# Designs tried in a protein design run: designed miniproteins, single chains, continued (4). Part 45

Each design is a single chain, and the fold is of that chain. pLDDT is the mean over its residues in the fold that is shown.

## One batch from the design tools (miniprotein)

Design m13540
Fold by ESMFold2-Fast:
Structure m13540 (fold): chain A 62 residues (1-62)
Amino acid sequence: SDMERLLEEARKLAEELIKQGASKDEVMQRVADLAVELGRRLGIPREDLVRVLSEVFDEIES
């Protein structure tokens, strides 16, 4: 699904940035930017986009 694709791409970006030593704030900002751009291109509704971002942010902060 488009949401699953967005979630996987967001997780991959977060993992790569964390491996490079980026701060949690930087990782969250980069993931948000990716999710907004990709979500717009895939036509993902705002409510679903917020849900994906919340899940990935919780993973980053944990």
Scores: mean pLDDT 81

Design m13541
Fold by ESMFold2-Fast:
Structure m13541 (fold): chain A 94 residues (1-94)
Amino acid sequence: SAALEQARQNYLKAVQALNDAIDSGDTEKIIAAIEQTTKALEELYKAGASKDFLEVAVEAARGLVDRLKHLGASPEVIAAAERLLEVAEKMLEE
């Protein structure tokens, strides 16, 4: 599906932008990038992403939470990442 492929590309771009935001060290940019990644993942799920792809997304979100905790990120950044993980896990349960 063209819509599914577009949603997948949007998600991958959001993940890249999130990595760039983390490298910047800017808390507000990191939170905004996590929120954009969450929206891109929701769009990907609605477009019919496979369970295998959603499993990779859940693992990526878990890795993000762990990485941000290791970096000593603010509670607000960690909370945003934990929300992304919760959204991803809930999608996989359905």
Scores: mean pLDDT 88

Design m13542
Fold by ESMFold2-Fast:
Structure m13542 (fold): chain A 99 residues (1-99)
Amino acid sequence: SLADEIAEALINGDFAKALELMYRAVREGRVDEAKEGIDKAYEEMLKRAKTPEQKEAVKKRYEIFKDFLEALEAHRRGEKLPDPALQAIVDTLEAELEK
């Protein structure tokens, strides 16, 4: 499933692939599968984390990817993104993945 592909990419640290899959999920109206994939990756990585520092890093990555997914959804709706860095990332993905 798309959720499993996103989870695998995130777990393996293939962030470029994870972002491509999340972008496609939003384009295809499959946002719930992207959310499921992010949640699955978070749960699995949190179980693998052994130190407090590793657990904190996993939580911070989870929040970043959730925020990024929300930004992609907002962009799809034609909403202006409040963070210029998120806008730049979205513009880059659109330019690279819509060609």
Scores: mean pLDDT 78

Design m13543
Fold by ESMFold2-Fast:
Structure m13543 (fold): chain A 104 residues (1-104)
Amino acid sequence: SLLDRIEATLADIKALIKDTVSDPAVVARLVAVVDRILDTIREIAELSNGDEKLLETILKFLERVKEVIEESKELPQKEMELRIEMALGSLEVSLATLKVSLKK
């Protein structure tokens, strides 16, 4: 299902963060953001009755975040950490806004 693909992509993002970020405290912080994103996506899936177009759009956003992390591997650690934090933070805010819009 699309939700299974989303969960798999989020697991890939966590693995990439662990492989690319050397500071364990930063890894823990970023992984916590990914976990909050997953929880919000699950809530969006329930509120939208599994809207395929919405979930496909979310999957595309997650695939773009994964690309940003892969592209950031060549950067100094501090710049990589900032780019990952900004990408995840922007996604978290966008999903929270979408969730509010779906509430009755």
Scores: mean pLDDT 87

Design m13544
Fold by ESMFold2-Fast:
Structure m13544 (fold): chain A 98 residues (1-98)
Amino acid sequence: SEELKRIEELSKLPKTEEEKEALKRVEELAKKLKEILEEGIEKGLSVQELQEKMKPVTQEMIDIANELAERSGEVVLKTARTIEELNEKLKKLEEEKK
C-alpha cells in the first residue's frame, strides 16, 4: 500500500516535541485500554459493554492520530495497531460465547 509506505517514511523523520508528547499520551491510552479489557473480561462484561467503556479512550487515540497524521507515522501506526489488536480480541471473545 502506498499509504503504508508513506506512514513508514514519516516514522523515520526526527521526532518533534509535539510527536514525543503525542506518543507518550498514546502509550498511556493503550495501557488504559488494556486495563479496561482485562478488568472487563475478569468481571464477565459483554463485548458491547467493553466497547462502550473503551470508546472514549479509542476516540482520544484516533483524534491524536488524525491531528498528527501528516507529521507522525509512528503515532498513526501505534494507534492503528492498538485498535486492530483490541478488535481482534473482542471478535474472539464474541465467537467463544457462541
Scores: mean pLDDT 77

Design m13545
Fold by ESMFold2-Fast:
Structure m13545 (fold): chain A 90 residues (1-90)
Amino acid sequence: SKAQELADRLLEVEFEIMEKVPEEKRDEVREIITEGMTKAEELAEQGASEEEIQAVLDEMREELVKIAPHVAELVEELARLALELLRELR
């Protein structure tokens, strides 16, 4: 399914981010991704607007870029894939 393909790609991007982030920052990066994704999923389940979900994903992206600016493009792709996946699951 399209949802499964998006989920698989999202996991690939997350793993690539983790591999490129310095080891000492990996736990912090993982926590930010987990919190951001969980919040976005909860909002989607509650029927929140796409704008509200996008705002949460933008906050996650901003926090991740502050910690690891060299993976900014991957973080942008992660947020895009997350929004697309949540759209597909509605």
Scores: mean pLDDT 86

Design m13546
Fold by ESMFold2-Fast:
Structure m13546 (fold): chain A 86 residues (1-86)
Amino acid sequence: SIGQELLEEALKLVEEALEKGASEEEIEEKLEEIILKRLEELIAKGDKEAEEALKAWESLSEEERREQLQRILEALKKKLEAEKEK
């Protein structure tokens, strides 16, 4: 799945950024960068799911992209908290 490797990379980025006291806006910007870079790398290798995901992202308005990044960040934060409670 496109999401699995990217999820692991995103979780590490969010964890490290939160430990450094980064703002949510800074974390969202970095998340977008790693997601887009990973999608471009996968597309270069012929991944059709990555191509569809990038097209879907590019079809969103600036407001919709920000809302999507905010949702991703909140989901990642909850996942990190759940892992620490075990």
Scores: mean pLDDT 78

Design m13547
Fold by ESMFold2-Fast:
Structure m13547 (fold): chain A 97 residues (1-97)
Amino acid sequence: MLPPVSGEAVLELFGRQVGTLLKELSSDGRLTLTLKEDGKVIAVSDGSREGIDAFVKKLEDVVLAEMDKLGASEEVRQRVRENLDGLRASYLRSAAR
């Protein structure tokens, strides 16, 4: 849950939560991250490059849709996209090892 306090606080909270989840997944190497919408699986991260890319893309779509409902500015949306692209690149780099 991201309460509408400020764009900076929302971005920092989001980045910390996603970073923690990716770190836990990376440390165990066995955890599968599953994203569901209306009970349907829409993305799975299983350590494959395709799975990681698909998961991050779906996460971005869901987050941006939620931010649109909250009336987030284009500046806030742009920073979210930049942060997610950075996380995706780091995750793919980690998975390649």
Scores: mean pLDDT 59

Design m13548
Fold by ESMFold2-Fast:
Structure m13548 (fold): chain A 59 residues (1-59)
Amino acid sequence: SPAALAARRRRLERQRQKVEELINEKIDSLYDDGKITKEQYEKLKNMTLEERLKFLESI
């Protein structure tokens, strides 16, 4: 049913939001620890989720 498909999409969206939250927390932690510059932090905050994850994998 359309309602079941909508419920599935909402569940996937919540999972995506949780992953995004964890990635953002990690980036915030790196900035707070002085491991990245303010310019890098601002650039990362304007990047896509996938680009931010790739950056974290490069460290």
Scores: mean pLDDT 81

Design m13549
Fold by ESMFold2-Fast:
Structure m13549 (fold): chain A 80 residues (1-80)
Amino acid sequence: SSILSRMSSSLDRDIDHSRDMSQRYDSQRRQLDQQAQQADRQSSSRGQQLRQQSNALRRQRDGYRRARDRLTRLRDSVRG
């Protein structure tokens, strides 16, 4: 039906968005991890702050990965 087709397309867009957000947060996390290692050579406190920020981004990344998995299962259920 046209409704199920639109729902499937909407879920595909949400899946793609979750994937893109997960990749963006992972990239930012990797950059912060590199900055933390560099900062540790000058200040362990600054390195720790950057690692805490990196951990927050990792949690956001993992949240979007879980969302993507749930949306994928829902999309597959809608498609039958």
Scores: mean pLDDT 86

Design m13550
Fold by ESMFold2-Fast:
Structure m13550 (fold): chain A 79 residues (1-79)
Amino acid sequence: MKQELQAELDELVRRGVSLVNELKRLGQTEKAEEYRKRMEELRKKAVDAIKNGDFDAARKYLEEMRKLIEEAERDIKAL
């Protein structure tokens, strides 16, 4: 369970970084910084929840990260 949550977090972080870099490449610097900050806040919360054994909170933050990634992907497609 902890290893599965950590693997999910690592994957979502990688996807988030790729999307932020793509937004920057497309000239969307302000959107890229907005998504980067929001992803970093959720990453910190997920890390703390996993560390403290609060797996329900960790799953909630990972779900919020996934939704944020979907939002960023939608913004890129709209360009």
Scores: mean pLDDT 85

Design m13551
Fold by ESMFold2-Fast:
Structure m13551 (fold): chain A 70 residues (1-70)
Amino acid sequence: SAAFLAEVARWAAEHAEVVAALAAGTASPAERRAALRELGAIYREAVRRERPELAAEVEKKLAELLAEEE
């Protein structure tokens, strides 16, 4: 969705150093977890607006990914 892409682009512009570290595989576990939480929140909001029927499954999968970073 356009709203999701716009928010992701804004986040990436505001966090360019974290994006570079993620791409290079040098991000700390804390940075990866923070990025996953922030991008996950943007994605959940987009899914709730565009595809509400998928919202619960997306939220469950994002929680699983966050738990793996603990």
Scores: mean pLDDT 73

Design m13552
Fold by ESMFold2-Fast:
Structure m13552 (fold): chain A 99 residues (1-99)
Amino acid sequence: MEKVEELKKQVDEVLERARELGSPEAMRIAEKAKKQVDIAKAAYESYQRTKKLADETGSKELEENAKRAQEVFDKAYENAQKTIEEAKRLIDEEERRRR
């Protein structure tokens, strides 16, 4: 949860900075980052639910589903981080050009 909350805070900051810049390029990458964070959040919620069911039931099938959901979340989280980092880089570069 903490990791997903951190991603959301970072993307909200990136979106705000992009809006203040008024740069179409910054807005486009910030919106892409927002979408990736939303995907990561959905994957995390799916993982949490599947893991809870696996822990409660001891079912091997649900345990396998939880592992798959974890892999999906890990990949979505990495994609979100990379997109946020790229958005920050582009916004920083645009801000430097205007300074």
Scores: mean pLDDT 83

Design m13553
Fold by ESMFold2-Fast:
Structure m13553 (fold): chain A 85 residues (1-85)
Amino acid sequence: HMEELRAGYREAADALDAGIAEAQSQLDKVRKEGNERIAKAEKESPELAEQVKAEYDRKISELQTQIANLQAGRDEARARAEALE
């Protein structure tokens, strides 16, 4: 039935929105922790600060990619639900 399929796509979109919110929360936490760790490392040595920055830049990039993939999936699920009217 069209209504069951539409409901399924809406539930999938809602689940992806929840996943996006969780990943964004983790991104905010990683950014805050990274800023604190970099500031502390800068007081010790520039080389240590660069190493810590590189580690957090990688973690941030990975989370941003995850969020982008979840957003694409959500948008596709919403488009499929709309196509069913």
Scores: mean pLDDT 85

Design m13554
Fold by ESMFold2-Fast:
Structure m13554 (fold): chain A 80 residues (1-80)
Amino acid sequence: SLAAAIEEALRAGDWERAEALVQRLAEEMRRLSPAERAALLAEALRAVRAALPAMPLSPEEKAEARAALDAAIARLEALV
C-alpha cells in the first residue's frame, strides 16, 4: 500500500522516495471524495507515526510529533 511504502521510505531515511510518495498521495487525494481523502490521510498519518522511532528526532520532538499525529488521526476518524 502507499502508506506502507511511505513508512518504509521514512524508516530508511530515503527522503527522495518519501517525497515522491507524498506527491503521489496528493495526486490520489485530488481524485477522491472527502470521506475517502480523510481515510487515506489517516492511513498515511498512521504510517508516519509507525516510522517515528526510526526518525532522526530528539525524544521530545518524537513525543510532540506522536501527540500531534494521534490528535490528527482521531479527528479524521471522527469525520467518517
Scores: mean pLDDT 81

Design m13555
Fold by ESMFold2-Fast:
Structure m13555 (fold): chain A 87 residues (1-87)
Amino acid sequence: SELEASLSEEELKLAIEYGELAAEMAKEIHREGMEPEKKAALEEAFKLANEGFNTKDVSKLREALKLLKEVGAPERLIEVVEKMIKL
């Protein structure tokens, strides 16, 4: 795939791990409900993280990380985004 062609093995593994954690969190948000402001911030964080990783834009990844920390996202998701920034 184009994703596999453009990413290193480590970058691809990290993208898969992020996708799984983000999907799990999105499922939880939609199932139990969440404060509208918190849900909007999480959706914006996911958008920024996805765009930042795909474009290798560290500024977008850092903005996503800030939003995730502000909304109290799971530590595992925060750690994966921090690893994306370090690539």
Scores: mean pLDDT 74

Design m13556
Fold by ESMFold2-Fast:
Order: sequence, then structure tokens, then C-alpha cells
Structure m13556 (fold): chain A 77 residues (1-77)
Amino acid sequence: LAQRKLEAMREALERSRAEDPSLADAYVRLSDRVRPGQSLEDLTADDLSVETDNPAASPEQLARADARVRAAFAEAL
């Protein structure tokens, strides 16, 4: 179980959501290459992206949130 990676991603996402209200509905999306049932331990940061359905969200802030979540996932052991 990749508990540390999940916690790191959640913390990074929540921090980004707290910094920019337009990202309040932001979520982590898994890439289409991820197979059903694939272990989180087999995922790389490149398999993750931060997205939002809010058209008012800043592309720059969304990109910063994406980078933060990916970095947190990659660094968590």
C-alpha cells in the first residue's frame, strides 16, 4: 500500500486548493495508460495530472498545483 504517496498527494492538492479558491474542485486524474487494479507503487509521477472543471481557474495556478502534486508523489517513499 502506497500510503505515504497518497498522503503526500493529498497534502499537496489541499495546499494548492487553499492557496487558490478557483482550484477548490481540483482533482488528481490518472493517465489512460494506468491499468485497472495497478498498484500505486507501480505508478510514476508522469501517470498523474491535476485537473479542474472550473473554467475560471488560472492555467498558471493549475500548472503549479500539478507540478507540486507530481513532485510530492515522486518524493514520497
Scores: mean pLDDT 74

Design m13557
Fold by ESMFold2-Fast:
Structure m13557 (fold): chain A 61 residues (1-61)
Amino acid sequence: MYKPTEEEIEYAKEHREEAEKIVEGAKDSDSAENLKKVAEAYALLKIIEAEEKKEELKKKE
């Protein structure tokens, strides 16, 4: 099983806004270099989505 570590989850949360800006910015100023940043940003956002669901469930308990 390959799961993100707790450190990776924390890093993704801290950089969520940056990741969203990278994805959005790539649409306006497209370049080959932006493609790599977009891929990394997508990975971070996916980690955040999974963690958000888990945290919301815990808070409701």
Scores: mean pLDDT 68

Design m13558
Fold by ESMFold2-Fast:
Structure m13558 (fold): chain A 91 residues (1-91)
Amino acid sequence: MEKLYKPNELFKKLLEEAGITKDEVTLSEALLAFRDYAYKKGLVKPGSQAGIVDAKGTELGKVLGKDQFRLGNVEELDAALRKVAEEIEEE
C-alpha cells in the first residue's frame, strides 16, 4: 500500500509543474511527476530502454540530489524521495 509524503518547497514546485497541487503525494504520484518533468524538459536519453535521465543543473536534480538516475529504478527514486519529503503516517 502506498504511503503519503509531504514534499518540501522545492519538490512542491516540481509537482506543480506536473499538475499536482496536493499537499501530500503517494510514491506513485511522485514518480509520475519525476517522469513527466524529465520527458517535458527533454532530460531522458533518446532510445534508452532504461529511461536514463540527465538531471544535472535542473530542478529535478536539485530535488533528488543527483545528476543522473534511471526512471525504472523505483528503489533509487524512493530513496531520493525520502530525502525531500517526509513520510506521513496518519490513520
Scores: mean pLDDT 69

Design m13559
Fold by ESMFold2-Fast:
Structure m13559 (fold): chain A 84 residues (1-84)
Amino acid sequence: SAQAQMDAIAAALKAAGRAPDAATQQQLALLLVDQVADILKQQKVSPEQVKQAYDELSKLLDKLGLPEARAHLEKKTDELLAEL
């Protein structure tokens, strides 16, 4: 399910935050953001579900201190909402 995939990605993002350096954390987070966008696009989720995913992931990225991944998430979210 979409929820199970989102839970797995949130867990993977938390694991990325344990990487030994900020550059590796940022690179892994950027890849996970792209993966989230692809999953949501393939599953034809509602705009509400896209916004919920954005809210949860943006809070997590803010907590991890990953501003580039946060900006990338916002851009991907805007692109997805424009296609719906």
Scores: mean pLDDT 78

Design m13560
Fold by ESMFold2-Fast:
Structure m13560 (fold): chain A 109 residues (1-109)
Amino acid sequence: REKELENFDIGLARMRENVDRLPEAKPLSLEEIVELGLNLLENGSSLSFAFVTAATLIYLNHRGNVSEDEFFAKLRELYEKLLSTPEEEKKEKLEEEIRELYDYLASKK
């Protein structure tokens, strides 16, 4: 758990440094982002990769709504909850966390 959070924090720092270098994301609906995250997990991607991919797409469409620090703090909080979820509930929790992050960023406008 500690090493997973440390690796996640390192990943977030790298994403933060390079987010402006990412191509402009095609606008996706919340439902399309949820489907993408769940499909990544179902096709054998790691939980962290599925969640970070969905979160990055949400962030790129809502960058002006929150500071980067607030976004990455919220992302880490949600990921920690996701890691603490029983394995059989992780798919449902991934969907819940993606929806919560989207609603969080949308509500800040």
Scores: mean pLDDT 72

Design m13561
Fold by ESMFold2-Fast:
Structure m13561 (fold): chain A 82 residues (1-82)
Amino acid sequence: KKEIEEKLKEFILKNLEEWKKLGVPDEAIETIEKLIKEGKLTLEELMDIVGLLLNIKGLYLDVTSDELTEEKLLEAIEEIEK
């Protein structure tokens, strides 16, 4: 569980600058970074954020779907990081 959370956090932090370039407001970026560092985000919230980033990168994941699993997000991250 913690291993998955750390992988998701690391992916988000690495991609915050790219998200900023895509027009996400600086205030939103700062809020997300703060919430991650303070440990205030749940696993589900981390998965939602990662899914949004992956959709922006063209993977078309439904981040609000009941079928979106931790395993599927990790597979998509690995595919993007190749």
Scores: mean pLDDT 66

Design m13562
Fold by ESMFold2-Fast:
Structure m13562 (fold): chain A 87 residues (1-87)
Amino acid sequence: QTSVREQISQLQAEMQALEDRVKAEIAALNARKEQVLSQAAGAPDYAALQSEADAITAQMDALKKEGEDQQRALSVEIAKLEEQLDS
């Protein structure tokens, strides 16, 4: 039981680390997107800057999906281990 609790704690720490990593990466991409868009208004290259911002949005969406998929997998493993504690 103690080793199972240790595994649950480790997986919870991995979920926190994943959340922190994804948030940091999304924040950096959002800062880049805001910088690009701040220069887009009235610019002759507005279409190119908007395309760059759209590409950054796609990267953010991909990171969110990847993070959600990994978080879901970790949640399933934690639930299985919690069931083992009651067995």
Scores: mean pLDDT 82

Design m13563
Fold by ESMFold2-Fast:
Structure m13563 (fold): chain A 80 residues (1-80)
Amino acid sequence: MSPIERFYEEAKKLSPEEIRDLVREIAPTLTPEQREELQRRLVELGLERIRKEKDPVKAAVIGIFTAGAVADIMIQERQE
């Protein structure tokens, strides 16, 4: 199992805040190609959760933490 596949399976069990914390921990350890895959998987998971969420406030929280995690990955890429 790839590190990104393992992240995706674990992330399905985590809150949006916990996902962002995990992204900040692992993003510096990944290659640029792995960070691109992580970003794609993170957006996919976030959008799936938003579509399933019936509470608009909870959907907004998912969106904010998803966007924040993507930003954390992009900041990591810029600092290399």
Scores: mean pLDDT 79

Design m13564
Fold by ESMFold2-Fast:
Formats: C-alpha cells, sequence, structure tokens
Structure m13564 (fold): chain A 71 residues (1-71)
C-alpha cells in the first residue's frame, strides 16, 4: 500500500533533495537525462532552487517534476 503511493509520487514528482551546491546537482541530473535520451525543461532556476520537468527512468511518456534545493 505505502509502496504503491511512493511509486505514484515518483511518477508525478521527484524531489532530489537538499544540496550545498545546487548547480552541481543540476549538472548531474542533466547528465543522467542525457544518458537516458530524455529532454527536459527548466521551469525555475534561482541560486537556492532549480525545478525541472522531465521523465527519468520509466519508458513512459509522462512528465515528472524534479526539485533541487540549497541547504
Amino acid sequence: LKEELAKKAKEEKVLVGGFPDVKKALEEIKKELEKAGKSFEILEETEEKVKLKTSLHDNTKEERTIEILKV
């Protein structure tokens, strides 16, 4: 039951987490998307937060939102 909800959250939104270097985390995510052959769109980019829209690992045509936060 709880695992099913966690999978659904991954399909709709992925929070990458808090990083001391937001731009470093963004660059790693870009590399992962490029290896997966996925396109992405930057919805928001600030010194404290970056938000992307893309799909990571599933072979679905569904979009996901990834958030990177500075801590």
Scores: mean pLDDT 62

Design m13565
Fold by ESMFold2-Fast:
Structure m13565 (fold): chain A 86 residues (1-86)
Amino acid sequence: SLDKAAEALENLADQSTSPVAREHLRKAAEAVRDGKDTPLLIYHLARAAEIDEELARQAADAVAKYTPDGESLRLAAERAIEEVRK
């Protein structure tokens, strides 16, 4: 469910102590709810990962788990995390 994925991202945003990471996760949640804004999802998850990689990884996992029918969103989330990793 896109709603469940977005809610999970919103919950992870609330757990962040960084206002910048929180804002990026909130915007990633909006992209997930839209279901079509794959570039925006990649961008915001990558920015969140630069601040808190583990929190962003949990966000990518939530997208993968709650949107099994949303193949493009799942791949976008995975790609965003991978682009930040060394």
Scores: mean pLDDT 75

Design m13566
Fold by ESMFold2-Fast:
Structure m13566 (fold): chain A 100 residues (1-100)
Amino acid sequence: MSEIEEDVLKSAEETFEEARREVSEYFSKHFPSKLEEALEILKEMEEIILKLLREGRVEEAIEAVRILEKTTYDVLNAKTEEEALEILEKAKEEIEKIAK
């Protein structure tokens, strides 16, 4: 693993921890019935990013991490559970497009 790939992996892992913490806290407080569904979508996004890194697709992984960071912020500003889940689902679709 190159030094650049190692730095990107560390940054991605830190973003994953932040996203899980922020989304978990937000859903637990406001939409507890949808917490597990939200965390499952996050996990699927994390798995795609980790796959990109394993394949050496570093630039695509960096772009996907940026989408995850923006998505976390957007979720915290959602007014309904449907809006919050739609934000997460759209982010997953965007990351899946990058991974193609």
Scores: mean pLDDT 84

Design m13567
Fold by ESMFold2-Fast:
Structure m13567 (fold): chain A 73 residues (1-73)
Amino acid sequence: GSSGQKARDYAYEKGLEAAKKAKTKRGKEFAEGVGRLGAGVAYTLGLMGASADDVQKVADLGAKGAEEAAKKS
């Protein structure tokens, strides 16, 4: 429940931070998109009863993906 919401918010926030570092509009949109995808997956797993640790691992993966997406832009 609440752990899924925190993991979602964390991945989304990290996506926005990564987007600020991207130099192009497309790079910013791509980084935000990856962050949102990770946030959505983490939240859904939380609703399905996944452990807080597993939910956080997915959120961390989403955050890393957003940062890498920003760098490739």
Scores: mean pLDDT 74

Design m13568
Fold by ESMFold2-Fast:
Structure m13568 (fold): chain A 66 residues (1-66)
Amino acid sequence: KVKEIIEEAYKKNPAVGSSLEFAADMAKKTGDIEKVLNQSAESSSKLTDDSDFVKEKFKKVGEELK
């Protein structure tokens, strides 16, 4: 399911998709899922005017990783 969420992000905005993929990998490796994804969502919101899209996709990945 995480791969599907990342693919959807890539289709809408490749920069956001790349950031989400990197954040998901880092969250898994560090175990600090919420902290890593929240920090990456803040950075990724600067790549697009659709901050709600960014927050939704990062939250979905965080829920799938917990």
Scores: mean pLDDT 79

Design m13569
Fold by ESMFold2-Fast:
Structure m13569 (fold): chain A 55 residues (1-55)
Amino acid sequence: MEEERDRRINRMLAALAQGKTLEEAVKEAGYDSIEEAERDLRERVGLTPEQLRAL
């Protein structure tokens, strides 16, 4: 589970680094919702929903 979460988080961050929107990055990473992605980022890398929205 941790390895799969890490892969999804890294894929989302890579998409954001390419200039994609949060919605596109979440979709490409394989998350079902933005809320799920925000929860994983907060728990794994310490980003808040506010910080994630700023991306």
Scores: mean pLDDT 71

Design m13570
Fold by ESMFold2-Fast:
Structure m13570 (fold): chain A 65 residues (1-65)
Amino acid sequence: SMAAKRAEEAKQTEEAIRELAKSIKYEGDEITVETDLEDATKYSALAVLAIALGILRGGSAKVVK
């Protein structure tokens, strides 16, 4: 059902965000993501997350490899 799929997707998304959040540092209104990930896909996901968090805080965000 649609409700069951949404609940499962939400849980998986929360777990993924929590893992990615461990790489995020907060410095005043600036958000920096430091990662040694060589997987381009995961690096791109971190970059998108950092940008989204930066927008929500009205500051800036960047991803550093």
Scores: mean pLDDT 62

Design m13571
Fold by ESMFold2-Fast:
Structure m13571 (fold): chain A 70 residues (1-70)
Amino acid sequence: LTEEQEQEVILALVEILYGIVKSDLKHGVPISEEEKERILETMRKLVDQLTGEYRKEAEAILKEVEELLK
């Protein structure tokens, strides 16, 4: 993969995790405190691998997930 393709894949993973969280909350699937912490930790590690506009978009998604999981 090129550097740009790697950034796109990492951003897509952040978007997939966001989609899973939104789906689980919409369908009333309980998310444990341990699962919340694992999701947030995983997303933060993915965001840290991104740069520029990809990172800005991923940081905005992370903030939304943090708000949803509080």
Scores: mean pLDDT 86

Design m13572
Fold by ESMFold2-Fast:
Structure m13572 (fold): chain A 58 residues (1-58)
Amino acid sequence: SMEELLEEIERIAEELEALGHRATARVAKKDAREHRDDEEALRKTLEGMREVLAEVKR
């Protein structure tokens, strides 16, 4: 659901912020808020955030 996607985006954004990637997290959260009713856009935002997080943890 879109609610679950938004919750996951917020969770990963907090994780990115904790790792010092605050700007990336803020942009992703803003994009998600602007497209909150667009499930495809939310999935793309989440996918991109996960890729950044994977690189940061590498």
Scores: mean pLDDT 82

Design m13573
Fold by ESMFold2-Fast:
Structure m13573 (fold): chain A 64 residues (1-64)
Amino acid sequence: GLEAGAGAIARELRPHLSLDDVSAVVEAFLEGGVEAGARKARELGVPDSVVERAAAAGRQALAE
Protein backbone atom coordinates (compact mmCIF):
# COMPACT_ATOMS: atom_id res chain seq x y z
CA GLY A 1 0.00 0.00 0.00
CA LEU A 2 0.90 3.69 0.17
CA GLU A 3 2.83 3.32 3.47
CA ALA A 4 5.04 0.59 1.97
CA GLY A 5 5.68 2.75 -1.12
CA ALA A 6 6.56 5.75 1.06
CA GLY A 7 8.94 3.61 3.16
CA ALA A 8 10.69 2.18 0.09
CA ILE A 9 11.16 5.67 -1.44
CA ALA A 10 12.44 7.10 1.89
CA ARG A 11 14.97 4.25 2.28
CA GLU A 12 16.45 4.89 -1.21
CA LEU A 13 16.65 8.68 -0.61
CA ARG A 14 17.99 8.79 2.98
CA PRO A 15 21.69 8.59 1.90
CA HIS A 16 21.18 11.55 -0.50
CA LEU A 17 18.87 13.98 1.35
CA SER A 18 18.31 15.47 4.82
CA LEU A 19 15.44 14.02 6.88
CA ASP A 20 13.36 17.16 6.18
CA ASP A 21 13.90 16.78 2.41
CA VAL A 22 13.08 13.04 2.53
CA SER A 23 9.84 13.99 4.35
CA ALA A 24 9.03 16.54 1.60
CA VAL A 25 9.45 13.85 -1.10
CA VAL A 26 7.34 11.35 0.90
CA GLU A 27 4.56 13.96 1.34
CA ALA A 28 4.60 14.64 -2.43
CA PHE A 29 4.40 10.88 -3.08
CA LEU A 30 1.46 10.42 -0.67
CA GLU A 31 -0.41 13.35 -2.28
CA GLY A 32 0.38 12.73 -6.00
CA GLY A 33 1.93 9.26 -6.35
CA VAL A 34 5.32 8.13 -7.63
CA GLU A 35 5.43 10.83 -10.37
CA ALA A 36 4.93 13.66 -7.84
CA GLY A 37 7.55 12.19 -5.50
CA ALA A 38 10.05 11.84 -8.37
CA ARG A 39 9.44 15.46 -9.44
CA LYS A 40 10.04 16.69 -5.86
CA ALA A 41 13.25 14.63 -5.53
CA ARG A 42 14.57 16.11 -8.81
CA GLU A 43 13.70 19.64 -7.57
CA LEU A 44 15.79 18.92 -4.45
CA GLY A 45 18.81 17.98 -6.61
CA VAL A 46 18.71 14.17 -6.33
CA PRO A 47 20.57 12.53 -9.27
CA ASP A 48 18.30 10.98 -11.95
CA SER A 49 19.77 7.49 -11.33
CA VAL A 50 18.75 7.69 -7.64
CA VAL A 51 15.29 9.12 -8.49
CA GLU A 52 14.66 6.22 -10.93
CA ARG A 53 15.79 3.67 -8.29
CA ALA A 54 13.51 5.25 -5.64
CA ALA A 55 10.58 5.36 -8.12
CA ALA A 56 11.10 1.67 -9.01
CA ALA A 57 11.21 0.72 -5.30
CA GLY A 58 8.02 2.71 -4.66
CA ARG A 59 6.19 1.09 -7.59
CA GLN A 60 7.27 -2.40 -6.48
CA ALA A 61 6.07 -1.78 -2.88
CA LEU A 62 2.71 -0.44 -4.19
CA ALA A 63 2.25 -3.62 -6.32
CA GLU A 64 2.86 -5.96 -3.35
Scores: mean pLDDT 82

Design m13574
Fold by ESMFold2-Fast:
Order: structure tokens, then C-alpha cells, then sequence
Structure m13574 (fold): chain A 77 residues (1-77)
């Protein structure tokens, strides 16, 4: 398993992590604590993931108990 940061924007409060498990699948995890509505923050993270990989499939979108927006996506390696 290899985890790397593929996008980091501290001014927008966004980070996207890439996880490669070596099983032919790559997972992208987007995290944001940016200002705005939950829907605006979720859209921002999703749009960021799709700019990184247009073939990514969004698997889950959630707001954590700490108010952090978390989006997970998968793409074939």
C-alpha cells in the first residue's frame, strides 16, 4: 500500500490523498474544512477529484462529526 498527497490547497482547505493497494484499484480521498454550505463543500471536493482523475467514480460523500467533508472515489489502476 502506498499513500501520497496528489492535491493540497491550504487556502481552500482541501487535500486529496491517493491510495494504491497494488490490487488494480486506486482510491482517492478528498478532505475539506472549507467555508460554505455542506453542498458547496461537497461539490468543491468532488470537482477537485474529477479534475485529478476524470474517470474516478465517487463512492461516498460524508460530513464527519468534526464538520470535515470527506469524499472517497475509486479508479482502475
Amino acid sequence: MKISIVYFDPEKGIVVLREDDGDGMVRLTGLSNSEGTDEERKKLVIDTILKIDPNAKIVSVETTSSGLVKVTATTPA
Scores: mean pLDDT 78

